# Designed miniproteins, single chains: the designs that were tried, part 75

Each design is a single chain, and the fold is of that chain. pLDDT is the mean over its residues in the fold that is shown.

## One batch from the design tools (miniprotein)

Design m2595
Fold by ESMFold2-Fast:
Structure m2595 (fold): chain A 110 residues (1-110)
Amino acid sequence: MEKLEELKEFARRAAEEAIARVLAFAAEHPDDLAAARAAGRREGERLARRIIEKADELGASPEEIEEAVKVALARLGEAAAASESDVAKVALAGAIAALRAESAAYLAAR
């Protein structure tokens, strides 16, 4: 598999794992929007780190990292749109914001 396709597939799976953890947290904390946002932020930061670490392993270009991040953002956005829970939507929004911020900071520092 080409380097970019491997990175995109990794990002897709990592995003699905992050979504599962965020939704589980939201279910356990249905009344705590602040805790949900914080949990989402931590999962978005973790997701960014995992994608960056995999990109480093593969020797991926900045453009390939951007494409992988877009795949992860699309999956998080789909999960947020499909969710009927306000807590889950807030947590997923936190993850999206954190993934965007961390990936942008990494690419700017490179």
Scores: mean pLDDT 88

Design m2596
Fold by ESMFold2-Fast:
Structure m2596 (fold): chain A 74 residues (1-74)
Amino acid sequence: SMVDELVERVEREIREWFEENPEASPEEMQRAALQVAFDALREAERAGHVLSEEEVRRVFEAAARTVKELLEEK
């Protein structure tokens, strides 16, 4: 589904950002993850996809979960 693809994309892009920014603080990680989620949602909307509130929440939850996992690795 579109939301599953967005979740996978957001998780991948956040992990890639972390690998490129290994010295990033927790606050920088959180800001980057939110930006990735917002950009992915914006791109989906521009492509003509209409997402439910539940689907939007899943994307943000994926971003938050990925940040938590990456912070636990530091």
Scores: mean pLDDT 84

Design m2597
Fold by ESMFold2-Fast:
Structure m2597 (fold): chain A 80 residues (1-80)
Amino acid sequence: SALEKRARNLAELAVGGIEGIAGIARGVAKVTGNDPALLAKAKEYEKIAADVRAKIQSLLDKGDYQGAIKLAEEAIKTYG
């Protein structure tokens, strides 16, 4: 369905975006002398991405596509 496709696409965008922020922080830390604040930010966002991914996947597995969309949108608003 269109709703399922939207839910899956928004889930990928939201989680991928958060993982991208973590990856940038980790990458910058590695090339700029392992700044502890950047490494801490990377770890924080890695955990957030994992937590958001698990919650969205649970909703998708239940067929709660509207819930998955709302959670993805809120994740982008909070962390994007």
Scores: mean pLDDT 88

Design m2598
Fold by ESMFold2-Fast:
Structure m2598 (fold): chain A 72 residues (1-72)
Amino acid sequence: MAERLRELAEELRVAAEIYEKQGKKELAAKLRSLAEDLDRVAEDLERGRLTEQEAADRLVKAFLEVSELADS
């Protein structure tokens, strides 16, 4: 689980760089913020401060938020 969260965070950072180069600075900043949140969730999961189910729920919410931002 934590590995998938970190992978998604890196994908969001790559997407943020692409959008920033396209002049979509607000979307890029939001994607970077979301990536930071996912890194924190991954760290909490690795430290045993979060359950895998809670991490999975946050991952699903992150995917939905990214989908909404991409359509903006």
Scores: mean pLDDT 76

Design m2599
Fold by ESMFold2-Fast:
Structure m2599 (fold): chain A 120 residues (1-120)
Amino acid sequence: MKELIEKAISLLKEVKQLLDEAMEAVRNGDVERAIELLRQAKQKLEELVNIFNELKKKSTDEKIKTFLDYAINILNEMIKGLDYLIENPEVDRETVLSFLESAKQALDKIIEDLEKILKE
């Protein structure tokens, strides 16, 4: 279980970096680069959902299971949002940046909660 949590934290940090780079590409008007970075972020988020489902199956703690269900739902909503942005490159810059900033903040909270679980 510890190894899966460590892998999840690593992937979450990688997704955050991809979102930061995507936000910079959006600010610079580089739509093609932004879409490529969002596709990479989506792929890692899908891997994270699989890891969280495996963690949920291995956990006997109801509080941890509840947290994992919540985190999976957040990640799935992010995946849907990224799919929408990838398919609709005409979405205005402010809306894209606002979504990505909110996604980064949600990832930070998940990382913090996982790091607390790992230290116990």
Scores: mean pLDDT 89

Design m2600
Fold by ESMFold2-Fast:
Structure m2600 (fold): chain A 105 residues (1-105)
Amino acid sequence: SREEQILQQFIEAFRTLGSQLLKTAQSLGVSQDIIDRMRDLQQQTLQQLQQAKSVEEAKQILLEWTDQMLGLIRTVEDPLKSEILEGVLRVASAMLLLTLDKLEA
């Protein structure tokens, strides 16, 4: 169905942007413990998105991921690194929401 195609394209966009967030954390020298927790959250969220039955469900999963990821980023001890990662997360979340809206149209 068209909705299945939308969800598949969204999952690929999520995988790409989530991986970019992880690469940014690694490049900034964020602790391995925090990076591992971020990676685990991304994997759990990918599994949830693969089981999503609607665009609305995918939006709720995305919002929950954004909130939980923001919580992890705020445990980064260096305030500048935390601010950079929060910026990357905000852009990624916004782009993913726009992707869902564009594909739904």
Scores: mean pLDDT 88

Design m2601
Fold by ESMFold2-Fast:
Structure m2601 (fold): chain A 84 residues (1-84)
Amino acid sequence: TDLEIMYHLGVLMGIAKQLGVLEEAREYRRRISQALKDGDYDSAIQYATDMGKFIQDKALQQGNTKLADQAVYHAKSIVDLIKS
């Protein structure tokens, strides 16, 4: 649902803030939101996947495997919700 997508996006934004990449995460969130508004679900899935990988890569660069795993989980949850 829209509320569940917003929940998972909120968690990803929180992780991005902890990693010091909040502004880059805001741009991904904007792209996801615009694609969903336009009914472009393929682009929304791609942007959510890219956001998850970006945050995962930043967490791994900082040695934080827990945040990396959480980023992948929440991004996948968004993708699964869009596909349903």
Scores: mean pLDDT 91

Design m2602
Fold by ESMFold2-Fast:
Structure m2602 (fold): chain A 66 residues (1-66)
Amino acid sequence: STAEEKEKAKKAAIEAIKNLPEEELKEMLKERGEKLFLEFIDGYLELYGWEEAAEVLKKKIEEVLK
């Protein structure tokens, strides 16, 4: 993939995370376990250089778990 395609994919991922319904995210966290799900996100998104998307998702998870 080109650098331009990579950046476009990152922006699309961030927007998808922001638009993900809180109830759907809560169901995913209950099903998979919160700690394991966060470790999975951190490992995969940061490995592929999507640190910003990972941080946006972590923040959203923290907000819905309160």
Scores: mean pLDDT 70

Design m2603
Fold by ESMFold2-Fast:
Structure m2603 (fold): chain A 87 residues (1-87)
Amino acid sequence: SVLDKALELADELAEWLKENPDASQEEIEKKIEETVKRLVELLKDASEEEFQAILREIERHLLEKGVPESLVRKLVLMTAVRYLELK
């Protein structure tokens, strides 16, 4: 499902952060931007309701995996903005 693929992208980001605890702020921002682009491409044909539901699940999933709240908020906000730019 689209949700399963979105959660797989979230897992990839969480694992990258775990494996790179000394990553610079610039490296982290680039990885977030990459993840945002992949999420938006995956979700471009989703309805607004489906998109919002998937974003909530991504947020919950990343927080449960211990990703810092500040990074999760940045990812969610950037993904929402990029998605809206495609309409």
Scores: mean pLDDT 87

Design m2604
Fold by ESMFold2-Fast:
Structure m2604 (fold): chain A 100 residues (1-100)
Amino acid sequence: MDQIRDVIRQSYRDMSDGYRQLSDQVSPDNPVASDYLRQVSDYYQRVADGDVSAIGDATDYGNRAIDELRSNGLNDQISQFHGINSDNNQRLIDGINQIV
């Protein structure tokens, strides 16, 4: 049980780190999108720390970030946003497979 919980928590930490890096990358081009991505990172960190209620807020700020990036034509950054979720899903699957 503890190993599965650690894999899930690490999964959310990896998402937090990914969105934090994307926030820093976007900051010079769009500070508003950068702020939304920072919020996504912070809420996923809270989920990693055990606050599952933060998932809804992470999703809301994620949608706001995507809308802001799309309105400004930052398509490469939208691809990176979706890549963070895809890579994290693969790491979660790999982590669980190592336990089971």
Scores: mean pLDDT 81

Design m2605
Fold by ESMFold2-Fast:
Structure m2605 (fold): chain A 73 residues (1-73)
Amino acid sequence: TEAERRIDRLLEEIRKELSKVMSEEEVEETLEAMRALALDLLAEGAPVETVLEYMRGLAETELLLAKLQKEKE
């Protein structure tokens, strides 16, 4: 669906950002978890815009935590 395409497009943008601070395996695990969650929310009838906003928040949190850890080490 169009909603799923928008989610997949956002996940590809997130992949590029996470790949700068995480290993390939960590990126794959994170994106798989986020995709599953997004699809569950859509199945429950959540608006795609709400799902995308939630996913951006999750990605931003993951990026901040990864960058903080990398900077400390």
Scores: mean pLDDT 80

Design m2606
Fold by ESMFold2-Fast:
Structure m2606 (fold): chain A 78 residues (1-78)
Amino acid sequence: SEELKKALKEIVLIEAGMTLKYVLARLKGAPQEKLDELDKIIDQMVTLEKQAIAENSLSKAKDALNEMKKLQQKMDSI
């Protein structure tokens, strides 16, 4: 469905944006402890993205999107 495609696209864009933020933080010489915290959050995002794509369910994609947004807020606090 178009709603499912939209939700999956938003999940992918959030993960891509957060990965870019991590790369930029690393290039700017952020402390290793902060990079390790960010890396753990990105690993969780990648897992959620893979599960949402594999399950191909609108309800599960929306749940994954909500979790992605929570992880995005957690990254922004670091």
Scores: mean pLDDT 84

Design m2607
Fold by ESMFold2-Fast:
Structure m2607 (fold): chain A 55 residues (1-55)
Amino acid sequence: DVAALVAEIQQIDADMRAGKIPASEAIARQRELGLQLKQANQQAQQEAQAKLQAE
């Protein structure tokens, strides 16, 4: 769920700015979520292309 991944990335940024987590930890978590978001977007694009190619 792309929306859930985006919300989690935003929450991590907010927690870092509030001093709840270290910047190094926030960066590591955001990198992992960013890769998951990219993968989810690629899967959605492939599904859309498959439907478009259907006769």
Scores: mean pLDDT 77

Design m2608
Fold by ESMFold2-Fast:
Structure m2608 (fold): chain A 109 residues (1-109)
Amino acid sequence: EEERREAWRIARRLLFEFDLEMNKKGLTPEQIDELAEKYLAELEKRISDFPPEVREEVLKWAREEIENLKKAHLENIKAGTARVLTPEEVEKRLALEDEFIDRGLPRRA
């Protein structure tokens, strides 16, 4: 249970970072694909020592969620509604996610 909880916490954090980075400086679709592969590889690395059942569950969810986030962002780029985040805004949002994790506050998009 605690191992599963920690694996999901790691996955949630990495997916949050991916979403923020994907919205940074209007990346191309190709760059977004490269970013997705990088974050999935990092997730696999960070949970490599967790039980296989937990790893498989978390990785399956993360792959599906990343594809959904990519599709939403690419449609926003096409529609001209894509949000562009500054490095300062990315850092601020990452700090808020750390606060939510450390203080048990609910995460918000």
Scores: mean pLDDT 72

Design m2609
Fold by ESMFold2-Fast:
Structure m2609 (fold): chain A 99 residues (1-99)
Amino acid sequence: MEEFVKKVQEELEEAMERARKATVEELPGIVEEHKQRIEKLIQEYKLPEDLAQQILNAYDNTLKAIREETDKERQVLILESTHGSIRMLLSAYLLSQKN
């Protein structure tokens, strides 16, 4: 599980770097690619279905919000907020594994 968390953190940081360099028009595509990379990690590490669905739903909501936003800085803040939610979900999951 530590390896999964490390790979997710690396993907979150790389996605933010790509997002900051992107145009408003490019950002939805970057977020879609980022979501696909996270989904592959979820499948590789076999996360519980409920947790996987929560994470993927967060990205779907983020994509919708980013597509409706015309300001680049606000698009980046939306993605940062999503990453905060993903970190919270993973932290809660890891705490639940302490038995």
Scores: mean pLDDT 86

Design m2610
Fold by ESMFold2-Fast:
Structure m2610 (fold): chain A 79 residues (1-79)
Amino acid sequence: MDELLERLKEALGLSEEAVERLRELAEKSGITGAVDTAEVAEILEEDGHEALARRLREELPAKVPFGVVVDFLLAEAAR
């Protein structure tokens, strides 16, 4: 978990607050448990990643495994 969050922090330039909120969300659902895409998008928007948040809402189902969210965000960051 920490390695995935650190990679997201580096790739997207996330604040420490955003990283902690994503950690809490992931821990509540587990890596294989579904997270609410809207909750992830809200964290990203509040951290200044409005375009990524919009794409996340458009491209992913309403509930999706956290690992799928991480993979999507890392792919978008690599563009």
Scores: mean pLDDT 78

Design m2611
Fold by ESMFold2-Fast:
Structure m2611 (fold): chain A 59 residues (1-59)
Amino acid sequence: MTPADLAEELARLMHERGIRSLDELIEWLKEQGAPEELLKVAETLKRMRDGGLADARAQ
């Protein structure tokens, strides 16, 4: 499974459950006992969001 496929699945779960932030998604995944792979992808997306906003403006 590619990281892109996992990221899209996480985005769909956020929309379906009304989760508005990656922080809420990460907490929900921990409650569900999600695999480390899903948690790593969610944490990576959070890092990209936090760092990527500054980087996107520099492009």
Scores: mean pLDDT 70

Design m2612
Fold by ESMFold2-Fast:
Structure m2612 (fold): chain A 99 residues (1-99)
Amino acid sequence: MLEEIAKLLEESKEIRELAIKRGEEAIKWAQENELDDEQLAETIALQIAGLLAKAIESGKVEEAIEQIRRQIEELDRTLGLKGPILEELERILEEMKKL
């Protein structure tokens, strides 16, 4: 899944710019609002897509994927959000395929 998202981001600069913008908007929204677990999973998934897009531009995709996997496991341990985050990443992947 993360590798499939990264591949689509490599194929289009417009998709990368959109992913970065959505990730930044998600960070701002999370800072300004108290989020439930579903909303938090959505914002985290958007932030992950934005981080992968930035990593492609910097040539650090493999490092970013490993870091993201560790962070998802940490979020599962602390908040139980791995499942919801992976579901939202799958939705982002399907949306990107339609672009």
Scores: mean pLDDT 84

Design m2613
Fold by ESMFold2-Fast:
Structure m2613 (fold): chain A 100 residues (1-100)
Amino acid sequence: MEEEKRLKRLEELLKEASEEAKELLERLKNAFRKTVANSTSDIEENIKTLEKNLREEGVPEELIERIIKIIKKASKLKSEEEAKPVEEEFFELLEEVLLK
């Protein structure tokens, strides 16, 4: 239920988002698509590939560092309880991007 409310808020923010915020979101989506298409069983290698793809799409370095930090935390999680703070950090990052 909380995840549904969070997603609905992101959808509402996306509708009101500036063209610059929407273009940044498309760059993020393109980087993730390229990473998934070239993904391997090695999570560390996939993280390096994502970082490279984010730079190639022209995502700001500050945002790349934040995304990679969140993903590295997520990759080390052993339980659903440990996942919740990382998931919240990711949603907060998306909200900040859409509010610009």
Scores: mean pLDDT 74

Design m2614
Fold by ESMFold2-Fast:
Structure m2614 (fold): chain A 97 residues (1-97)
Amino acid sequence: MEKLEEAKELLDKASQALDDGNYDEVARYFEEAARKFEEMAKELEGKHPGVAQTLRTAAEVARDAARYAREGNKQKMSTALVAAYLALIAAEVELEL
């Protein structure tokens, strides 16, 4: 669960940077979150393959969000941020079962 909290903290930082209009920081935090999602997916692949797949999808969404940040596309960044949070919540719920 510690890595899930680290990923959430990175998404919280991306959200704050988005509110501040600091798109370079948004891109950096999403790239860091994508790396955390991929690390968790690799660790969970054997025991929780469904959770691992959800986290890999979250990593791709986060990488797309970093690209949207470099393009200055606030709407797509906001949509990707929500999608990443939902994937994180889904992973937490599945791991509690």
Scores: mean pLDDT 84

Design m2615
Fold by ESMFold2-Fast:
Structure m2615 (fold): chain A 74 residues (1-74)
Amino acid sequence: MLDEIAEKIKEVTGLDYRESLEKARASLTEEEFALLKEAAEKGLELSKEKDEEKRKKLNEEFLKKYTPKAEELV
């Protein structure tokens, strides 16, 4: 599942997250892993938005929402 999400992110963003995800997996808790998966899925949905201005605004809201949660889990 996570590998499938990584492949989709690579297709959309051109970045290969698979190696980074494999290295992080051993250090991630179940909650951190679930948060990463949710963030990746939400990122894919944002990338499907055709309106560039709307996509930019949603991306800012996305980062504001998930960055504090990531800090709280650390």
Scores: mean pLDDT 59

Design m2616
Fold by ESMFold2-Fast:
Structure m2616 (fold): chain A 95 residues (1-95)
Amino acid sequence: KEELEKIAEEAIKAVTDGYDRAAEVSGNREEFAAQKERDIRVIEAAKDSPKALAEVLRGLAEKYRELADSSTPELGEVYRQLADELEKLAEKAEK
């Protein structure tokens, strides 16, 4: 349980840092602030279940990869890095 809470905290930090970087490269701070809040709430809602947290983190990673494909090269790189971080955390949550 303590390990799971720490994984959720690391995921929230990754999402926060990722969207802050996305806002810097795109200049669209208001939109990314709203997306950041939504994604953090989804992680918070799943944090008490290893399976639910892993599923949420993988779902967010897939969403970020899809966003990367439709974004500028700089923003796409931010989304791909964030997706990779969340997939690693999802694997840790299932252990």
Scores: mean pLDDT 84

Design m2617
Fold by ESMFold2-Fast:
Structure m2617 (fold): chain A 88 residues (1-88)
Amino acid sequence: TPAVGGVRIEGDNGKLGAEKGAQAMREAGATATYSYSDDGKYGSVGVAAPTKEQADRAVDAGIKAMEEAGFKAERATSAGPPAVLPGG
């Protein structure tokens, strides 16, 4: 079953952190996308993979890469209903 995951980034350049995280997640075999605030201070990375195990490995690889680059990275955990789709 396809699985998804995410990471939040805090630091002086959240955009750079998100880019590094996304690259590491892609190298781990997952599809990764990233976003950042207009001021570049905050970033997030979303990941999708064919299995939960692949998604978990990708998230771990991304967090490690971001922390080694000096960013604070935290696994996003949703407690609650699924997010609404854009326009719904």
Scores: mean pLDDT 69

Design m2618
Fold by ESMFold2-Fast:
Structure m2618 (fold): chain A 76 residues (1-76)
Amino acid sequence: MEEDEKLYEETKKNIEKALTDEPGKSVDEVYKSLSKEEIDKLIEGAKRVAEAFEKQGWKGMAKAVKDYIKKLEEIK
């Protein structure tokens, strides 16, 4: 639904901001700098967040986190 799509985009932007803790780094540069172990830790954390969002019924937010997990799995 429309609200789920808005929450998806907002959550995606929030994930990108969390990844770019250092000023001037792009999301792609952060991804390239991550070790396999760091990626595995991010995936575990993101899985817990996605489960929490689904439990609350926040499907758009949960989907954004799941898409982020899929991206992390592709780059390791």
Scores: mean pLDDT 72

Design m2619
Fold by ESMFold2-Fast:
Structure m2619 (fold): chain A 74 residues (1-74)
Amino acid sequence: SDDDEEAAYRRRLESLLLKIVDAIRAGDEDSKRRYQEELVRLHREIVERFGRERGNQILDDAAARVQAQLTARD
């Protein structure tokens, strides 16, 4: 279903956002760049699949979940 696909995309965004944060904290510029490029490509794919408004909502939801997870880790 579209809801299952959306959830899968959100999990992929969450994973990439966490990897970017971890790379920044580690000072790993190469990994940071790679994951940022993957994030841009994934966001474009989501926007093409769900439209710009919904695609941005999916990204915002993923970012909020990552923020909550980082707060719990700290």
Scores: mean pLDDT 87

Design m2620
Fold by ESMFold2-Fast:
Structure m2620 (fold): chain A 86 residues (1-86)
Amino acid sequence: SAIDAALAQIERLPESVWEDLLAEMAEEVEVPEEASRSERWRAALEEAERRLEEARSTHPDAPPELIEFAERVLALLREYLRRREA
């Protein structure tokens, strides 16, 4: 599928691109000034997951494929963060 093809492209990106994505997301969340890099990234991922859940309930006419794609991207970012913290 087009979604699977796009995800395969994303999975081939260098780790630095994953770090840049997490850093960009972290700029949009409020965290304590003393928070560590990993804490900021976790907060950003949690906020993105919350917004996706909200979008599911508020946009019933949204194509299911877009919601599925967003879920899979967030899952990939979560797995990257998990591996990076380990």
Scores: mean pLDDT 74

Design m2621
Fold by ESMFold2-Fast:
Structure m2621 (fold): chain A 80 residues (1-80)
Amino acid sequence: SKKELEAARKLILGMVEAEEKGGNGNGLMSNEDVIELLMDEFGLSEEEAREIVEEVDKDKDGKLSKEEVEEALELVEKRS
């Protein structure tokens, strides 16, 4: 539902901000971490989550910025 999407978006963006402020300090999430979050929060299959992440990872660097994570969440909403 749209409420679940909004809650997951806040959770994921909070994780990206935590990485920026406390974790490795770069504010980036790996593609695999985002794939796991999309599967856990939205009930997507690994294949569906991977397709979304690959769509937003335009640089193919294996890491997503906060902006790319937001784009992935928008793609999930569009497909739902």
Scores: mean pLDDT 70

Design m2622
Fold by ESMFold2-Fast:
Structure m2622 (fold): chain A 64 residues (1-64)
Amino acid sequence: MEGVKETQELLERLSKVLSEKEVYAIKLLIDGYSLGEVARLTGLSVSEVTEILKKLNEESLKRQ
C-alpha cells in the first residue's frame, strides 16, 4: 500500500550502481510492462532486463 515511497527509495539506491536506462527499465517493470516491452522501450536486451529484474528481486528480499 505504501509502494510509492518504497519504490522511490529502491530506485535511488539502484541509480547509484545502474545507468539511467536501467533505472527506467526498473520503473517500467514496476508499472507492469513485459520484459520484451521494457527491452524495446529502453534499448536494452531481454537478457539485460532479466538481470535488472533479478537485482530488483534481490533488493526486495533484503527488505523482507
Scores: mean pLDDT 71

Design m2623
Fold by ESMFold2-Fast:
Structure m2623 (fold): chain A 89 residues (1-89)
Amino acid sequence: SKLVEEAKKKFIAGDESPETISILLGLPPEEIKNIRKEAGVTDELAKKLRELYLSLSPEEQAAFNEETKDIKDPEERLKKAEEHLKRVK
């Protein structure tokens, strides 16, 4: 959906490292850097997803990415990240 794509772009446009976003979304770091030049950072959903993802250990981040590799929707990834944190905390 259009709203989902906008949320994803705002998430990418955040100040997280391109490498971290690359792993989370499956996009190359160069593409993330290009999107950041053009996009605004104003989406609360994207910010919350970033915070939840970065609170995970590297092992948990890898597990989250594997569990959600077929899910490109940031809202669904946020739900998965919240459930993942509940399991590990």
Scores: mean pLDDT 60

Design m2624
Fold by ESMFold2-Fast:
Structure m2624 (fold): chain A 63 residues (1-63)
Amino acid sequence: SIAALDARLLELARRLAALQAQIAKLEAQANPDQAEIARLQAEIARLQAEIDELLEQIAALRA
């Protein structure tokens, strides 16, 4: 259902925000862990791709 897709989208958006906050915290460190930052950025990219796919599915169902 669209409601289930909207709920999943909200969950992914919250995870995305949490990862962005974690990167900001790491970047504030005196010696930032660049490998960990890169790993989190890759995870953000994957989540953004999943969000985009869900948005397309929701749009198709509303058409």
Scores: mean pLDDT 85

Design m2625
Fold by ESMFold2-Fast:
Structure m2625 (fold): chain A 63 residues (1-63)
Amino acid sequence: KEEALEELVKNPSVERVKKYAEALGYKISDELAGEIVRALREKSRPGKVTKEDVEEVLKEFGV
C-alpha cells in the first residue's frame, strides 16, 4: 500500500494508479486510471503530486 502510493506520487501513471487502487481493494479500468492520472497532473504544480492529492482525486472518482 505505502510503496504503491509512493511510486504513484513520484511518477503518476495508469499502471501505478491501478496498483494503488488494487492495494486499497479496488479494481479499476485503464480508462478510469487514465482520468485519475489527468486529474492528478491538473492538480499538481510544476509536476509535483502529493499523497493528499492522490487521496483526494481517488475519492472524487469513487476509489
Scores: mean pLDDT 75

Design m2626
Fold by ESMFold2-Fast:
Structure m2626 (fold): chain A 64 residues (1-64)
Amino acid sequence: SDKEIAEEVARRTGISLEAAEEAVRLIKDYGLTEEQAALYLSLKFGISFEKAKEAVRLARELLE
């Protein structure tokens, strides 16, 4: 489920569950590129772009 994917992303990357849920939503529902989604997460949650990109990539891989 989307919730289980978000929980796994949060666990592996150390970002908040809220940020991980947003990462899943940006990829699944909005169809954003990894770079667009990572930039949004970085700005909204105050996490590094590298960490945001890691989280987004993992979310995409788990959704596929």
Scores: mean pLDDT 85

Design m2627
Fold by ESMFold2-Fast:
Structure m2627 (fold): chain A 86 residues (1-86)
Amino acid sequence: MEILEGEGADGREVLAKAYELYKEGKPVLFRLRDEADGVFGELVLYMENGETRLVSGVASTPEERAALRARADAEYQRFVEELKKK
């Protein structure tokens, strides 16, 4: 299992690496965070054996940002636990 995290400009390079690992048949868990012009973004992507699960969104208010982060954190932990339970 490969777990990859990135932010900002590094996120594109990390995403490319995640895709290569997925093509090799490895389970991949990827997380990206970004913040620009007061807009906060989250992406959690899990890829395994042709299946893809995705949590993504953008938030511009503190309350929306907190809700999006909580959702992304919860799904990320769910994927980590599921990968441990093989």
Scores: mean pLDDT 71

Design m2628
Fold by ESMFold2-Fast:
Structure m2628 (fold): chain A 56 residues (1-56)
Amino acid sequence: SPSAGDAAAGAQALVDALGVEAARALGREKASTKIGELTGLSPATAEAGAQMLLLS
């Protein structure tokens, strides 16, 4: 199961790389993929991070 702290760190890594507007504009699937690429987090944790970003 995804760690909430790891998911939040993944979301922050994407925001740091792209900026918040560009990161949100990717949508859930692309944001999840990029979080996984940037951080090495599991697909489930990267998806949780993408969801956290898009719900904020």
Scores: mean pLDDT 82

Design m2629
Fold by ESMFold2-Fast:
Structure m2629 (fold): chain A 83 residues (1-83)
Amino acid sequence: STTEEIEELTRRMREEGKSMEEIGEELYKRFGEEALAFLKELDPSYPELSDEQLAVILATSAVLRVIGREIDEELAKRKAAEA
């Protein structure tokens, strides 16, 4: 799925030491059209977004998903330590 591809690419770029700006640019380049089409279906206001705004949304969403997994893994470790 597009979400899985975005997350996998985001992880690789983070491992390479890429900034959020670099991640956003690459995500927009590869997935910007698909993401914009998806957002237009969810919220009619998204057609007014600039390319830069869409890149920021893509980067923020992808990074938050990766961080969310890291938080879940850390919480699982903390729960294991409490047991």
Scores: mean pLDDT 69

